Designed miniproteins, single chains, continued (5). Designs and how they scored, part 41

Each design is a single chain, and the fold is of that chain. pLDDT is the mean over its residues in the fold that is shown.

## One batch from the design tools (miniprotein)

Design m17402
Fold by ESMFold2-Fast:
Structure m17402 (fold): chain A 58 residues (1-58)
Amino acid sequence: TELGERIAEAARLLRETDLSLREIAYKVGFPSLSTFTETFTKAVGISPAEYRERVRAA
């Protein structure tokens, strides 16, 4: 899928599942957690970990 579609799916998995960040990274087609974290942060403006925290209000 296109990068934007992969980031949108990652955001959905962060909201709707308890999958680890590494599992989400691989599931949406990133080769590593580091690459996923950098790309997601550039696209969304916050890290995947912070995104999950804000959605869960913790």
Scores: mean pLDDT 83

Design m17403
Fold by ESMFold2-Fast:
Structure m17403 (fold): chain A 62 residues (1-62)
Amino acid sequence: GEELKNKIINEIKTLISENSTKISPEVLDKANELLKDLEKTDDEAKIAKLADEVQDLIIDGS
């Protein structure tokens, strides 16, 4: 539902913010692009996949 989507978006925004100084500008740009794609989709499976991709990108980039 919308509540779960908003929770995921807020968690991803926090993750990006907390790691913004630890990752390259290129990784930060990609993370923000994936977040933007996540905000535009209503497909729960795609939301989960995009959230995982952002998390993996930041973990690997930090």
Scores: mean pLDDT 80

Design m17404
Fold by ESMFold2-Fast:
Parts: sequence; structure tokens; C-alpha cells
Structure m17404 (fold): chain A 85 residues (1-85)
Amino acid sequence: AKGYFEAESDSEETREKLETRLKLLADEAGVDYKIEVEGNRLFAEFEHPSMEAIRELLDRAKEAAKELGAKVVELRLEEVEPVYE
């Protein structure tokens, strides 16, 4: 399964804190991640065999963004059959 998360903040400090927190959450959950910052937006892609693991991580990512004052622009869960991943 794959998760996509996009957040927006004009504050570089907020983006850096969110990136750090998302990396920590993904590492704790054993989820593979790719995080990029472009301008005022943060893009994160998460990958794990378990759809439940991705769903929980996306929920925590949304909470982290709200706590830090970032706007959640997009949040998507893509279910991929394990045999095709």
C-alpha cells in the first residue's frame, strides 16, 4: 500500500519540524518514506505492505500538521495488492 501526503506552510521552521516529525513517525512504524520540500509545500510518500500501517501513519501525519500549524492540502491512501508491489 502507498500513502501520499501534502502540506503547505509559509514558515520554513514549520516545514522543517513537520518533515522531522513525519520521518520519526515513519521510522517508528517501520514504513518506508520519501519526503521532499518544494517552495512552501511538503510532499511525502509512504510505502508499506500493510494498508492499516499506511492509514495510521497518514492519520498521525494529519494530526502533526495541525499541531504545527501547516495546512493539509492532500491526503491519499492507495491500496496495492502485495503480490503486485
Scores: mean pLDDT 80

Design m17405
Fold by ESMFold2-Fast:
Structure m17405 (fold): chain A 71 residues (1-71)
Amino acid sequence: KEEIIKLLEEAVKKGIIEKEKIEELAKLLVEEKVSVEELRKMLKEMEENKLPSIYIGIEIGIKRIEKAILG
């Protein structure tokens, strides 16, 4: 949990996400059990491709669908 928040804070410093989104995204990532490694990958893709913070929500949505289909 704490590591996720620190990664999001680092992303704000890099201009990848807005500081106001940290709490909302941290809650979503923890609830969906996204790993620190998965979050690092998402943030790297956002930084490289200049993607907005909504990209994290989209990736989580895809993972939820995959889990529902695969069990």
Scores: mean pLDDT 74

Design m17406
Fold by ESMFold2-Fast:
Structure m17406 (fold): chain A 62 residues (1-62)
Amino acid sequence: SSSLERGLAEAERRGQENMALIKPWLEQNKEKFENSDFQEREQLSQQLADHARQQRRQQALS
């Protein structure tokens, strides 16, 4: 196996772990995403990123 193949598998795994942390927020805000224009979706994406960062920090402190 190549280093690239291993790197892709690790990135996918980390992506799944991150999704598990943010999925409840996404479900609560999915209607906002569906009804948002481009600028509003950018703002929601930033809020999601901030939420994910906070969740990761809380896990690191545990």
Scores: mean pLDDT 73

Design m17407
Fold by ESMFold2-Fast:
Structure m17407 (fold): chain A 78 residues (1-78)
Amino acid sequence: MNSDIANAHRQIQSLSDSDRQNITNLSTQGFNSASSGDISSMNNTLSQLRQQLINNGVDQTSTDALVSSFQQRGNDIV
């Protein structure tokens, strides 16, 4: 398991319920787009997820690792 991804999850768990729910919703949208083969929508959702994480104070390295993990999973599914 990548330690940067683990750090991202830890930082997300420290956020408010509303911020954590928004991140969860964006992650779900990204996976749904990937599963349907809509890579363009997946990339747009991952861009929003990245911005939401940074705006909530998650560090850039952990954010980059988490977003890259989702993008890799989407590409592997399609």
Scores: mean pLDDT 76

Design m17408
Fold by ESMFold2-Fast:
Structure m17408 (fold): chain A 83 residues (1-83)
Amino acid sequence: AMAALKAALDARLAEEGRRNAELAEQALKDGSTLDEALLEIAERQARAYTEALRALGDEEKLKEVEEKMKRTIEFVREEIEKR
């Protein structure tokens, strides 16, 4: 029961993270520029997900997901700075 719930949560978090990254990348490719407010929202969401995973005690998975989210946020930030 618990293992199935953790697997479902992990899959959902990964899907939501990927979806949000695709939407952000799509907006940039369409010539849209994300403002600082959207970047802050993305950073807060990434931090919340990271803390939720840390509370579950899966540190190996947490570090991998945290690094990927960090890279995505940094990419968006750099694109905004180049605007």
Scores: mean pLDDT 65

Design m17409
Fold by ESMFold2-Fast:
Structure m17409 (fold): chain A 125 residues (1-125)
Amino acid sequence: SLMDDKAHLKYLKDTFSEEKVNKLLELAEEYEKKGDLKLAAKMYELAGLYYFANERYEEAIKAFLKAAELYKKINDKEGLIRAYAYAVLAAKKLGDKEAVESILSKISDPELKKKILQLAEELES
């Protein structure tokens, strides 16, 4: 739920460390190389959420876009929508309209794009 998402982001803000996030990114790369794309996507998403909670939006966008790439490969529609929604929201927080348009251009399906934008709006509120 949105309330659970807000509580989770507060936890990630309070428990952030460079070492923890670097370890998540290393594990994500290891799982990706081993072909465990689901675990890799989850680790990239978690790293993105840590960066997002700590207002490190450029790093958050990179991690979320990597998670989205992997969710797309494994046909995880829910994960794909979450990852792109957070990437769009992070780009909006930067005030970077070019980054928002670049992210949205990766989404060919208009209905999927609509769901991503709706979730990004809900996560901002």
Scores: mean pLDDT 88

Design m17410
Fold by ESMFold2-Fast:
Structure m17410 (fold): chain A 89 residues (1-89)
Amino acid sequence: MKEEYVKKIEEALRLVEEAAQLASKYGDKDTAEAFRRAAQMVRDLLEGAKESTVEEAKDLAETALNIAEGVQRRAKDSIERIEKKKKEE
């Protein structure tokens, strides 16, 4: 169902927005800005999926999830790097 893929993109968007907020909270402005741009890209995919066929919506959902996974991994690496530097100071 097309709605299932739309919901997956909405979940991906939520994860990217949370990562952007977390990066901002840790003071990594460049990473937060990059994640905000990624969130906009996922929003565009979400709007496309609502107007697309089921097959297109599935492809858009897979793309959105890949973006979210990449963002989460980068967010974790950024936070760990910042925390390590604070402990070594």
Scores: mean pLDDT 80

Design m17411
Fold by ESMFold2-Fast:
Structure m17411 (fold): chain A 92 residues (1-92)
Amino acid sequence: MLREEVEREFREEEERIEREAEENREPLEEKIYEELIKYYTEVLGLDEEEAEKRAKEKLEVSREVAEKLREIGREIDRELRERRVREAEELE
C-alpha cells in the first residue's frame, strides 16, 4: 500500500523539522538575550542589573507565546491533513 509509505515519509520529515527546531532553540534564546541586554544598556542607558531583569522577563513571556503559537500551528496542520484525507477518500 503506497499510502503507508507516503505517511511514513511525511512523519519522518515532520520529526526531522521538530528535532532541528529543538536543537536551534537554545542558541536563539541566548542570542535574543544578548541583543536585549545590548538594547537596554546601549540604547536606553539602563544599568546592567536592570537590563538583566528586563531581558529575563521579556524572554520568559516570549517563550510562553512561542509555545502557544506552536500548539496552534499543530492544530491547524492537523485540520488541513484531515481535510486532505477527506478529499482523497471522496476521489477514492
Scores: mean pLDDT 69

Design m17412
Fold by ESMFold2-Fast:
Structure m17412 (fold): chain A 70 residues (1-70)
Amino acid sequence: EKKKELEERAKILEENLSKVKQALETGDMDLLKEGLIAEEGFDEGVQLVKDNLPAIEKRVKEEREKAKKA
């Protein structure tokens, strides 16, 4: 069923996005490159990082700030 396929793909892309976020947090450029080299999402991953790099950094900071306040 298409819904299951889309859900599995979303999970894979989310895992790769988590690697990108982790790389931005640690400054590990190899992790960043690894997350962007995902076969299916490579071009979209690069575009996502370009368009949302400041937003991704802001979101990581916001999530850490919320964890501190929680």
Scores: mean pLDDT 61

Design m17413
Fold by ESMFold2-Fast:
Structure m17413 (fold): chain A 100 residues (1-100)
Amino acid sequence: KTIEELKEQLKEDPNNVFAWLDLAYLYTQEGEKKEAAKALLKALELDPYNPRYHLAIAYLLHELGLPKYVIELLKLASEGKPIPKPLLERIKQALQKLAS
């Protein structure tokens, strides 16, 4: 899928977390790190607590140059645990700085 196709999909279904994660991935591949950070922030706002997304989120944080969060997210994913609120807020702050 292209970025344009994902944007049209998200107009029809803005709550599709996987589509936001796919959009963030494509933006990282094109070097558009600010747009990638915005898409990842949207995914985290929609469902930050589902461990099924933690591996994809960890990968994207690594691609965005935020590796310090990766190990903790991989540990949480392996344990089937949600992202704790203090960690979530630190990740969101780092992404907001990239998006600015």
Scores: mean pLDDT 81

Design m17414
Fold by ESMFold2-Fast:
Formats: C-alpha cells, structure tokens, sequence
Structure m17414 (fold): chain A 87 residues (1-87)
C-alpha cells in the first residue's frame, strides 16, 4: 500500500527531526509533547494493532523522558521509533 508506506516514512522523518530538535534544545518540552501526542493519534489510525501498540508504547516512553528533562534519552527512543517505522 503506497499511501501507508508514504505515511510511515513521514512519521519516521518526524521522529528523527524531533530527536534532533530535542538534542539541540531547539524545541520547548510542551511543544515536543504535543507533537508526540499527535503522532500517537496518527499511529493508531495507520498501523496494524500489534505494531501500533509497540510504537505507541515507545512514544509514551519518549513523552515521559521529555517530562523528566531527559532529552538525549528521549531522542534515542525517537530514533528507535523511526527505525521501526521504516521496516
């Protein structure tokens, strides 16, 4: 499905871009959390249930790490999400 593949690639690119912004201190935490919540909603609509559950679990972990000020660790989780979405 070309539409599904394109949306997966876009979500992966968003995750990587957000990881870079968090590492560089170029995004407020509340904005990062908003983007992560938007990604959770898109993942629920886009992916098969088992894959969606795994990705959503990692997105929630990234939200918790951002809330804790652990931006480097949040960026690593986002890179893992991007890798999963590209498979």
Amino acid sequence: DEVLEKRRQRLAATAEYLADLLKEGKIPPEKAIQILNDMIEEVRKLLPPEEAEKVISLLNKAIDLVREGKYDEAAEVLREIAELLRQ
Scores: mean pLDDT 88

Design m17415
Fold by ESMFold2-Fast:
Structure m17415 (fold): chain A 57 residues (1-57)
Amino acid sequence: DEIEKAVKEKFGIGPDDDLPEKGVTPSQVIGFASQLGLRLSPSQASQIKNVKDLIDL
């Protein structure tokens, strides 16, 4: 829930929205995850396609 709220606030996207379709890049996902205290590799970030993938991490 906090991750979903933060993603919506940061990127303006919902839980089921496709991150690449919304113009969110893997590097932006890495930067955002770092702000939440999460560490993602570039390969992990490229596999995150929606907010649910990020929550399930």
Scores: mean pLDDT 71

Design m17416
Fold by ESMFold2-Fast:
Structure m17416 (fold): chain A 65 residues (1-65)
Amino acid sequence: SKEELYQKLVEELSKIPVGDGEALYEFLKKLGFTNVTLEQAKIIAESGEAGKRVLAKALADYLSR
């Protein structure tokens, strides 16, 4: 379900340290989410846990299509 996918994405994103934009960028590419540049991924990574939760929700919506 989308709820289960969201929870898994939150768990996976929590493994990426705050500020590690390169790791976040590679994670997004692995999921096929190619709409984000490396520079944008760095900004998202710097936003901390709040930004990661917003991203997890967007990814769960995208992958549940």
Scores: mean pLDDT 79

Design m17417
Fold by ESMFold2-Fast:
Structure m17417 (fold): chain A 86 residues (1-86)
Amino acid sequence: MNMEVLTKLMNALLDLADIRRYEAITGTLPDLSPAEREKIERDARLAVNFLAISSVDPEMADKILEVYVEDPEKGEKLAEEEVKKL
């Protein structure tokens, strides 16, 4: 398991939670570009899918992180395919 990549994905999930909390409390959107927001949402989604898969198949979860390091889009796609099998 790649702990550096896992930490990065978990931080994206926390960042998304902070964005949602900021929106709920202030009623305003944080000053983020559409590309920055999309990246945070994608990484957070991968983090959620990784946690779900790792609870059932830790080897597949580790494989998803390896694929993500080489090609983020392929890693995201693999995670979406594997989570559908749960």
Scores: mean pLDDT 79

Design m17418
Fold by ESMFold2-Fast:
Structure m17418 (fold): chain A 85 residues (1-85)
Amino acid sequence: MIKEAAEKIKEIARKTKEEIEALLAAHPNPSELAKAAAEKAIAELEELEKRAEKLAEELGPEKAIEAAEEAARRAIAYIEKLLAA
């Protein structure tokens, strides 16, 4: 179960990175603040991929996946908010 949870966390992180990149690419003129926030979010998601197995071990599979999903939602929402400003 830990290995499966780690795989799901890595998939969530990868898909979220792709979505953030797509949001920036679709915007006609993203601000420097939005670009910097996206770079930081992508770096945090890459760190999440590296820590996926440890997170699953520490929180348990279900809570670890939930934490990753919440982090993904927050990252996307924040970038969307900055792009709307």
Scores: mean pLDDT 85

Design m17419
Fold by ESMFold2-Fast:
Structure m17419 (fold): chain A 92 residues (1-92)
Amino acid sequence: SKSLFEKVEEVIEEYVARVAPTLTPEQQEQLRRLAERIKELAKKYAEGEISREEYLKELAALVEEAERFDPRVGRVVRGMAALVVSTIDEES
């Protein structure tokens, strides 16, 4: 079976591929940058480098940053964050 991080990475990549065509080029670039930061955060959590509480706090901060950039990107990143949390919880 796939590792937790491999499953999270696949989920993020599939989500980005599905939603990116609905966004402007500037929104797509911001989404890709935030997706990479969400992957890095999930990897730190999966490797035991940060607690679940710290993980959720940092993830919420990334969603807020996205919402400040663009409300559409914020909604998309909020959906990605929820999906990632759900994926992690299913493996726990």
Scores: mean pLDDT 85

Design m17420
Fold by ESMFold2-Fast:
Structure m17420 (fold): chain A 67 residues (1-67)
Amino acid sequence: MSPEEFAERAKALAPEAARQLLALGYSGEEIRALAEQLRDWMVSQGVSPEAAEAVERALVEAYDALA
């Protein structure tokens, strides 16, 4: 699987990931911080900054929809 394919799959799973993290007791602030860390980690794994940012935004938007 290419880094771009991995990022697309991660983006598609973002709404479910956001719900699971909230159910586990993570706050919205913690989810936003985690999304930023995940973006940086994905770039370190070879994902383009554009694709990694799209995953971060998907998680933040999923959280916004739940709040």
Scores: mean pLDDT 80

Design m17421
Fold by ESMFold2-Fast:
Structure m17421 (fold): chain A 69 residues (1-69)
Amino acid sequence: SAREEAFERAAEATVAAARAFGVRNEELRQILRDYLLREFTSPDVPEEYRPLDEAEIEEAIERGLARVP
């Protein structure tokens, strides 16, 4: 879905940036959860991009972590 793709792309970009600064995967998971929840639950975000549940965000985080070298 558009939501899942948006979360995955945001997670991937954040992982790439954080890894450039030496942030560990354990810290990255927490940063990504806080970032994605905060950004995608903002009133400025269209309804179709808002998460349905935490599992959708968790899946996007794990996919993002797996795709960034």
Scores: mean pLDDT 74

Design m17422
Fold by ESMFold2-Fast:
Structure m17422 (fold): chain A 93 residues (1-93)
Amino acid sequence: SSEEILKKLEELFKKALEAIRNKDMEKLKETALEIVKFLRDQKFSEKVLEEVEKILSDALEQIASLDTESAVKLAEETFKEVRKLVEEELKSK
């Protein structure tokens, strides 16, 4: 269901934020890959998958040079954008 997809996505976002707070860049990168794999397994369109991959990749590049507080804020905004894309595709089906 759409609710189960959004709930799992929120759990992955929380995991990513925890990795940032712990300064664990490897776990953050792994969690970003888990988000993309999860959406692929849910049969999201290639267009949405490519857009999510770009958004997450761009955010990861920026986070590497930021302090923890700034990295968390960027990640929260990034996750809002990803969630919006997911919600928009779910509404179209």
Scores: mean pLDDT 87

Design m17423
Fold by ESMFold2-Fast:
Structure m17423 (fold): chain A 84 residues (1-84)
Amino acid sequence: SADDILARADALVAEARRLAQELKAQFPELSSVVDKLLAQLDALAAELRANRDGPLHDLQRQLTMIEASLGTLEILKAVLQLSQ
């Protein structure tokens, strides 16, 4: 349902914010790039909320983009930890 998609998106955004805070604490030199990624994630979440009364397939596609954005932050953390 649309409510389930919105709840999932909110959970992913919260997880991305926690990960972003950890990354900025460990790698303060990357704060600018992390902030840009977080801003793009916030924009995607805002579009999802604005389109909540739209078709479910559009909401699902937008949720997938949010999941991909979180995945990018997770890959960034993994690569940085391997480079230490």
Scores: mean pLDDT 82

Design m17424
Fold by ESMFold2-Fast:
Order: structure tokens, then C-alpha cells, then sequence
Structure m17424 (fold): chain A 74 residues (1-74)
């Protein structure tokens, strides 16, 4: 799978999760999915995508920063 195809697959999984999960469950899934990405550049792009989604949802910056740190740590 190309990096683009992998990113689109991850974005689709996040979109499906956003329709069915609570915000806290969505945050937990985002951290889990970040841990499955072995390419550092793809992981960084995924983290920025998740952070952007949380910002659009009105999540406080402190909570967004905590999720970013958790995704970077896995």
C-alpha cells in the first residue's frame, strides 16, 4: 500500500469512528492508530490530521496538546 493509500485508509477509519464513537473513544482510537504507523513522515501527517479534526470540533488546546503527545509517544 502506498503512503497515500495508507493515509486515506486511516482517514476513512477515523471518519467512521467520528460517526459512532464518543470524543474520548475517538481520542483513544487516534492514539492506537498512530501506533500502527511505522513511517515517521506518515505518522506526523496523521497526527496533524487528528489535531485538525479535534480543533474543528472545538476541543480545548490543552486537550489537543495531550492527544498529540500521546500519539507521538506510541
Amino acid sequence: MSPRERFMALARELQEAADTLSLEEFKALAVELAGTIKDPALRAAFIEHVVGLLALAGVPQEEIDAVRAAMEAV
Scores: mean pLDDT 79

Design m17425
Fold by ESMFold2-Fast:
Structure m17425 (fold): chain A 56 residues (1-56)
Amino acid sequence: EEDLIIERILENDPKLSDAGLETVKETLKKLSEEAKQRIVENSTNPKLQEAIKEIL
């Protein structure tokens, strides 16, 4: 289940709007530590990388 969420976040990563980033941040808070690490390692968006670093 988390794998699907991770995949969707990463797929939309390059086109993420400010509103989309806020929604993703809410979702990130509910994900496991392992899932957050996987997103950080595979994300190419600096804004998403920074948001996850704050939560980790």
Scores: mean pLDDT 72

Design m17426
Fold by ESMFold2-Fast:
Structure m17426 (fold): chain A 54 residues (1-54)
Amino acid sequence: VLTDAEREAVIQQAYDDAYVSAKDRGKPDHIAYTAAELERIGVEEDLRYEESLK
């Protein structure tokens, strides 16, 4: 179980990591932001599911 602050930090980290990863792969900014946003949504959903089990 994560606190709201821990949840926010994990989501933000996933967004940042996905953006950097996409840029490292040579993706343009708009694609990198899209990839980061999709990763953020995925992690947010996974955390909601995990919290629902507790």
Scores: mean pLDDT 78

Design m17427
Fold by ESMFold2-Fast:
Structure m17427 (fold): chain A 94 residues (1-94)
Amino acid sequence: SKRAEAEEALRQAGIKLQEGLELWKKNNGAYSKEVEELFREAGIYLAKTAYLLNLDLEKTLEVLREMLDELGVPERLKEVFLKSFEEEYKKLKE
């Protein structure tokens, strides 16, 4: 069902975000291609979740920005996540 697909996409987004954040912390805050890719993938899965649930792009971006700030995600990784989310959401809505 559409709800089951959204739940699975959300679960995958959470896993990728957690893996990326933990890898970033394990590497003493060093920026790496692997960390960047995990944050990109998290953004893509969350875009699919937002699309399936018919969420508003601008309002969702605001909520996600606040969430990433609360999680202590550095600006560069936050931008990677939000950019991949926005690009994928727009692509899915075409």
Scores: mean pLDDT 88

Design m17428
Fold by ESMFold2-Fast:
Parts: sequence; C-alpha cells; structure tokens
Structure m17428 (fold): chain A 94 residues (1-94)
Amino acid sequence: MKEELKEKVEEAVEKAREALSASLPKEEIEEKATKPFEELAEEARELGYEKLAEVAEEAAERIREAIRKGLGPEELLKLLEEIKERLLKAVEEE
C-alpha cells in the first residue's frame, strides 16, 4: 500500500475541512479549500500517478463549483468525505 500518498490525501482533506469551517470571505474559503487538492494533483503527476492527479483535479473543481453554488457547510463537508474516499481509492488503483 502507498502509505505516503494516503497521508498526503488525508492532509489535503484536513486542510480543506479547516478552510470550509473558517469564518472567512467566500473567495478566501474557495482558494484555501481547493489549493490543497491542486497541490496534490501536481505532486501526483510529477511522481507519475496520473489517476490520482486526475481525481485530485476533479476534487478541486467539484469543491469550487459547490462553494460558488452556495452549498451549506454540512453539504460541503459531505462532499469532502466523498472526495476523500475517491482519492484513497485512486491511490489503491496505482
């Protein structure tokens, strides 16, 4: 199993969760919640994990769309949990 990649996925999810729970302007929350997944995608691509990079890029886009559509905190946290499961599955498929 790729423990190091799983740790990076969990770190990205935790940073996004903290951003979504913060009392910040919508634009700041969007940037802070999506950036961890954009960074994860770049790192995965550099390491040759194309599937993980693709899923991480999709994660950033889904969170950005959800925030822009005005989804509430509970809905955003549920989305984040689904994203975490998809990312961990992508790590296992590598």
Scores: mean pLDDT 82

Design m17429
Fold by ESMFold2-Fast:
Structure m17429 (fold): chain A 80 residues (1-80)
Amino acid sequence: MSLEQQISVKMAAGTVLISALDFAVKRKAPQEEIDELLAQVEEVIKELEKLREQTEDEKLKKEIDKFIEKMKKRVEEIKK
């Protein structure tokens, strides 16, 4: 499987997790559920940072950086 495909799969997973996190926050889910989703989002960020180091494609690196920045901003907004 290509590195680009692995990155796309992880970005898709991150998108689904952010949507789940947003839904949980909007529904006022228990804090434990929100914390678990936050931890999963942070894990996806770490995995994407690892994949970024493995790619030589500057355009792909820039896309990963933008995606990570968006995820980190959302995590900060929800944490406090």
Scores: mean pLDDT 83

Design m17430
Fold by ESMFold2-Fast:
Structure m17430 (fold): chain A 75 residues (1-75)
Amino acid sequence: KEEELRILTAAMLRKALEDLRKQGIESESLERMEARIEELEAEYPEIRELAKELEPLSLEELEEMAKKLAEEWEK
């Protein structure tokens, strides 16, 4: 269950990164985040497939995700 939640979270983050890049938003922080997601994608190939099936995230959802990720991954 925890592993499935981590996979889903990574898929949502991949989708968020793609949506942010489509809006022209790029930064070193996003590049570092993408590297971490790529590590998880190497371990769980299904992450990329799940990300393709997700609907585009709104700016509010992206902000919520960024805050939750900061709390989860900085610990």
Scores: mean pLDDT 70

Design m17431
Fold by ESMFold2-Fast:
Structure m17431 (fold): chain A 94 residues (1-94)
Amino acid sequence: MRDPSAAQIQAEIDKLASLSPQDLVAKAQRLLDAAQKLKAFAESQGVKEAVEAATEAIKLAQQAIEAAKKGDKVTAAKYIVEAQLALERGFSLL
């Protein structure tokens, strides 16, 4: 699987860090909702690797919500990008 370049990751972090903390919480919450649905579906299909990827995405999205609530936009943006990558990995395993 081709990982995004460090420059692409940094550009997405910078873009997300320009958003308000409220918008970052909303984005992280949508990722959390998507990851929870992915985990439930992966569990129903018996795909352990997809369950693990979804579980990591849930954890990262929760960390993003907490960072955004504290006003730490850069940390929240980093966790959002990591959660998106974990979610994409999970979908690729199904």
Scores: mean pLDDT 84

Design m17432
Fold by ESMFold2-Fast:
Structure m17432 (fold): chain A 73 residues (1-73)
Amino acid sequence: GEALERARALPGLAAAGRAVALAASGQISKEEAVEILVEKGGASRELAEEIANQPSAEAAGNAFVRAVASGKI
């Protein structure tokens, strides 16, 4: 959909962060967010799935920020 296409159009980390937010709000699937995290964020698939499968938007955002800060993305 339009939200997914807009997220994919953003550069690297911005695309990854937008995808996490969109999945947390239910605008895209968790699987779609995982693909953007891997393709644009450079995350491992395991890490991308862990971030996308967090139980809340806050938890997903915090996991993403920690991954970026630790150089895993």
Scores: mean pLDDT 80

Design m17433
Fold by ESMFold2-Fast:
Structure m17433 (fold): chain A 61 residues (1-61)
Amino acid sequence: SSEERVEQVIRRAERLLDQGASYDEVLEEIHRLARELGLSPADVRRVLAHLSQLLQEQAAA
């Protein structure tokens, strides 16, 4: 399902951030994976919204 693919992309983004990847590197990987998995523009926006929230929470900690 698209839900499982969205979750897969989010988990990969989180792992890259944990490994010290830059924001630009994470964005590039998200867009690459989204194209490979056939995510809709709406699903890509959901991934980016989650990433934005995660980064905001990390900055606030």
Scores: mean pLDDT 80

Design m17434
Fold by ESMFold2-Fast:
Structure m17434 (fold): chain A 92 residues (1-92)
Amino acid sequence: MRERFEELLKLSKEEIEKLRAEVNGQLDAVRAQMRQLDAEIDRLKAEGASKEELERYRQEVIELTAQSIDLVGELFELDLAEKRRKEEEKKK
């Protein structure tokens, strides 16, 4: 968090906005993948899939969930950096 935040403070307003759009795009893609996996897990459960088969998909969902949390964290850091920049401008 801290190291990334310090790097973000060096970026221009336009660069922060571009990164925000990129991270939002990645988050949308991860959420779409999670929805697809959830639907597949539900289908496999209905078809009587084994616990071993379901465990494989469960691990993929856990990994995508972790990725979505990380991306949300990146968006929060970008918002915080933008607010900090505005506060510095007000201080003058």
Scores: mean pLDDT 78

Design m17435
Fold by ESMFold2-Fast:
Structure m17435 (fold): chain A 84 residues (1-84)
Amino acid sequence: SEKQEEVRKKFLEELYEEIAKLSGISKEEARKRVKELAEKTGISELQAAYFLLAKELSKTESPEEIGERIQRLVDEHRQRLREA
């Protein structure tokens, strides 16, 4: 549905902002890196965004903390899609 696509788009924008803040880059550069990774690997843009977010978090957080944070984001996105 159009509402579900809008939710997905907004969630991706939020992930780009978080990656940008953690990496010290612009939101536009974060979006570019996510799209390039998705294109090169064949994974979805959402999966590429989670990968890049986890990579940045690995500089300061444990693997366990990263796993919990990513799972929380996945669950939140699924909930927003169900409510749309």
Scores: mean pLDDT 84

Design m17436
Fold by ESMFold2-Fast:
Structure m17436 (fold): chain A 85 residues (1-85)
Amino acid sequence: MDRSDLTLEDINKLIEEAEKKGIKLTDEQRAVLHALATSDKPYVTLDELARRTGLSKEQVQAAVDELEKAGLVERDPEKGYRLKV
């Protein structure tokens, strides 16, 4: 899947649509979504997300778990995380 068309505006729009559907996103979850959107890689590791967001690995883990449950992020057990778009 080509990610070159994803921008911060596209992610902000996705966040607003999720919140309108009753999915409440934290600031940490929004930061993780932005980091995934601005990555040129199809998958981003937990460690890379922590570096990009300035969050702890623990905060990133909590954020991606909630985003995966919300259907916004996919986990690959070997490769890491990506946006479900």
Scores: mean pLDDT 74

Design m17437
Fold by ESMFold2-Fast:
Structure m17437 (fold): chain A 89 residues (1-89)
Amino acid sequence: SEVAEKAAEAGRLGGEAGAQSHTANMFSALVGSGAKEAAEISGKGVGSARPSPDNTKATVRAGGGEGTGDINSPQSAREAGYKAGLGAA
């Protein structure tokens, strides 16, 4: 749960930084939702067997850690969040 919460918050903040519009709420929620879903699954053992730096880097660039947060579509936002969650475990 802690990993899922941190992943969701990081994704949400990255989405907000990238969009800066009323659409930012939707995009940040989708990034956060994807990251939370992946982190919950990974916490239950699905992704924990395969740490992948590439997955983490893709999400940091798209959804968050460095604050660029360039999110071009809801699907890519959610997938970026999902990959961050997998990489975090």
Scores: mean pLDDT 44

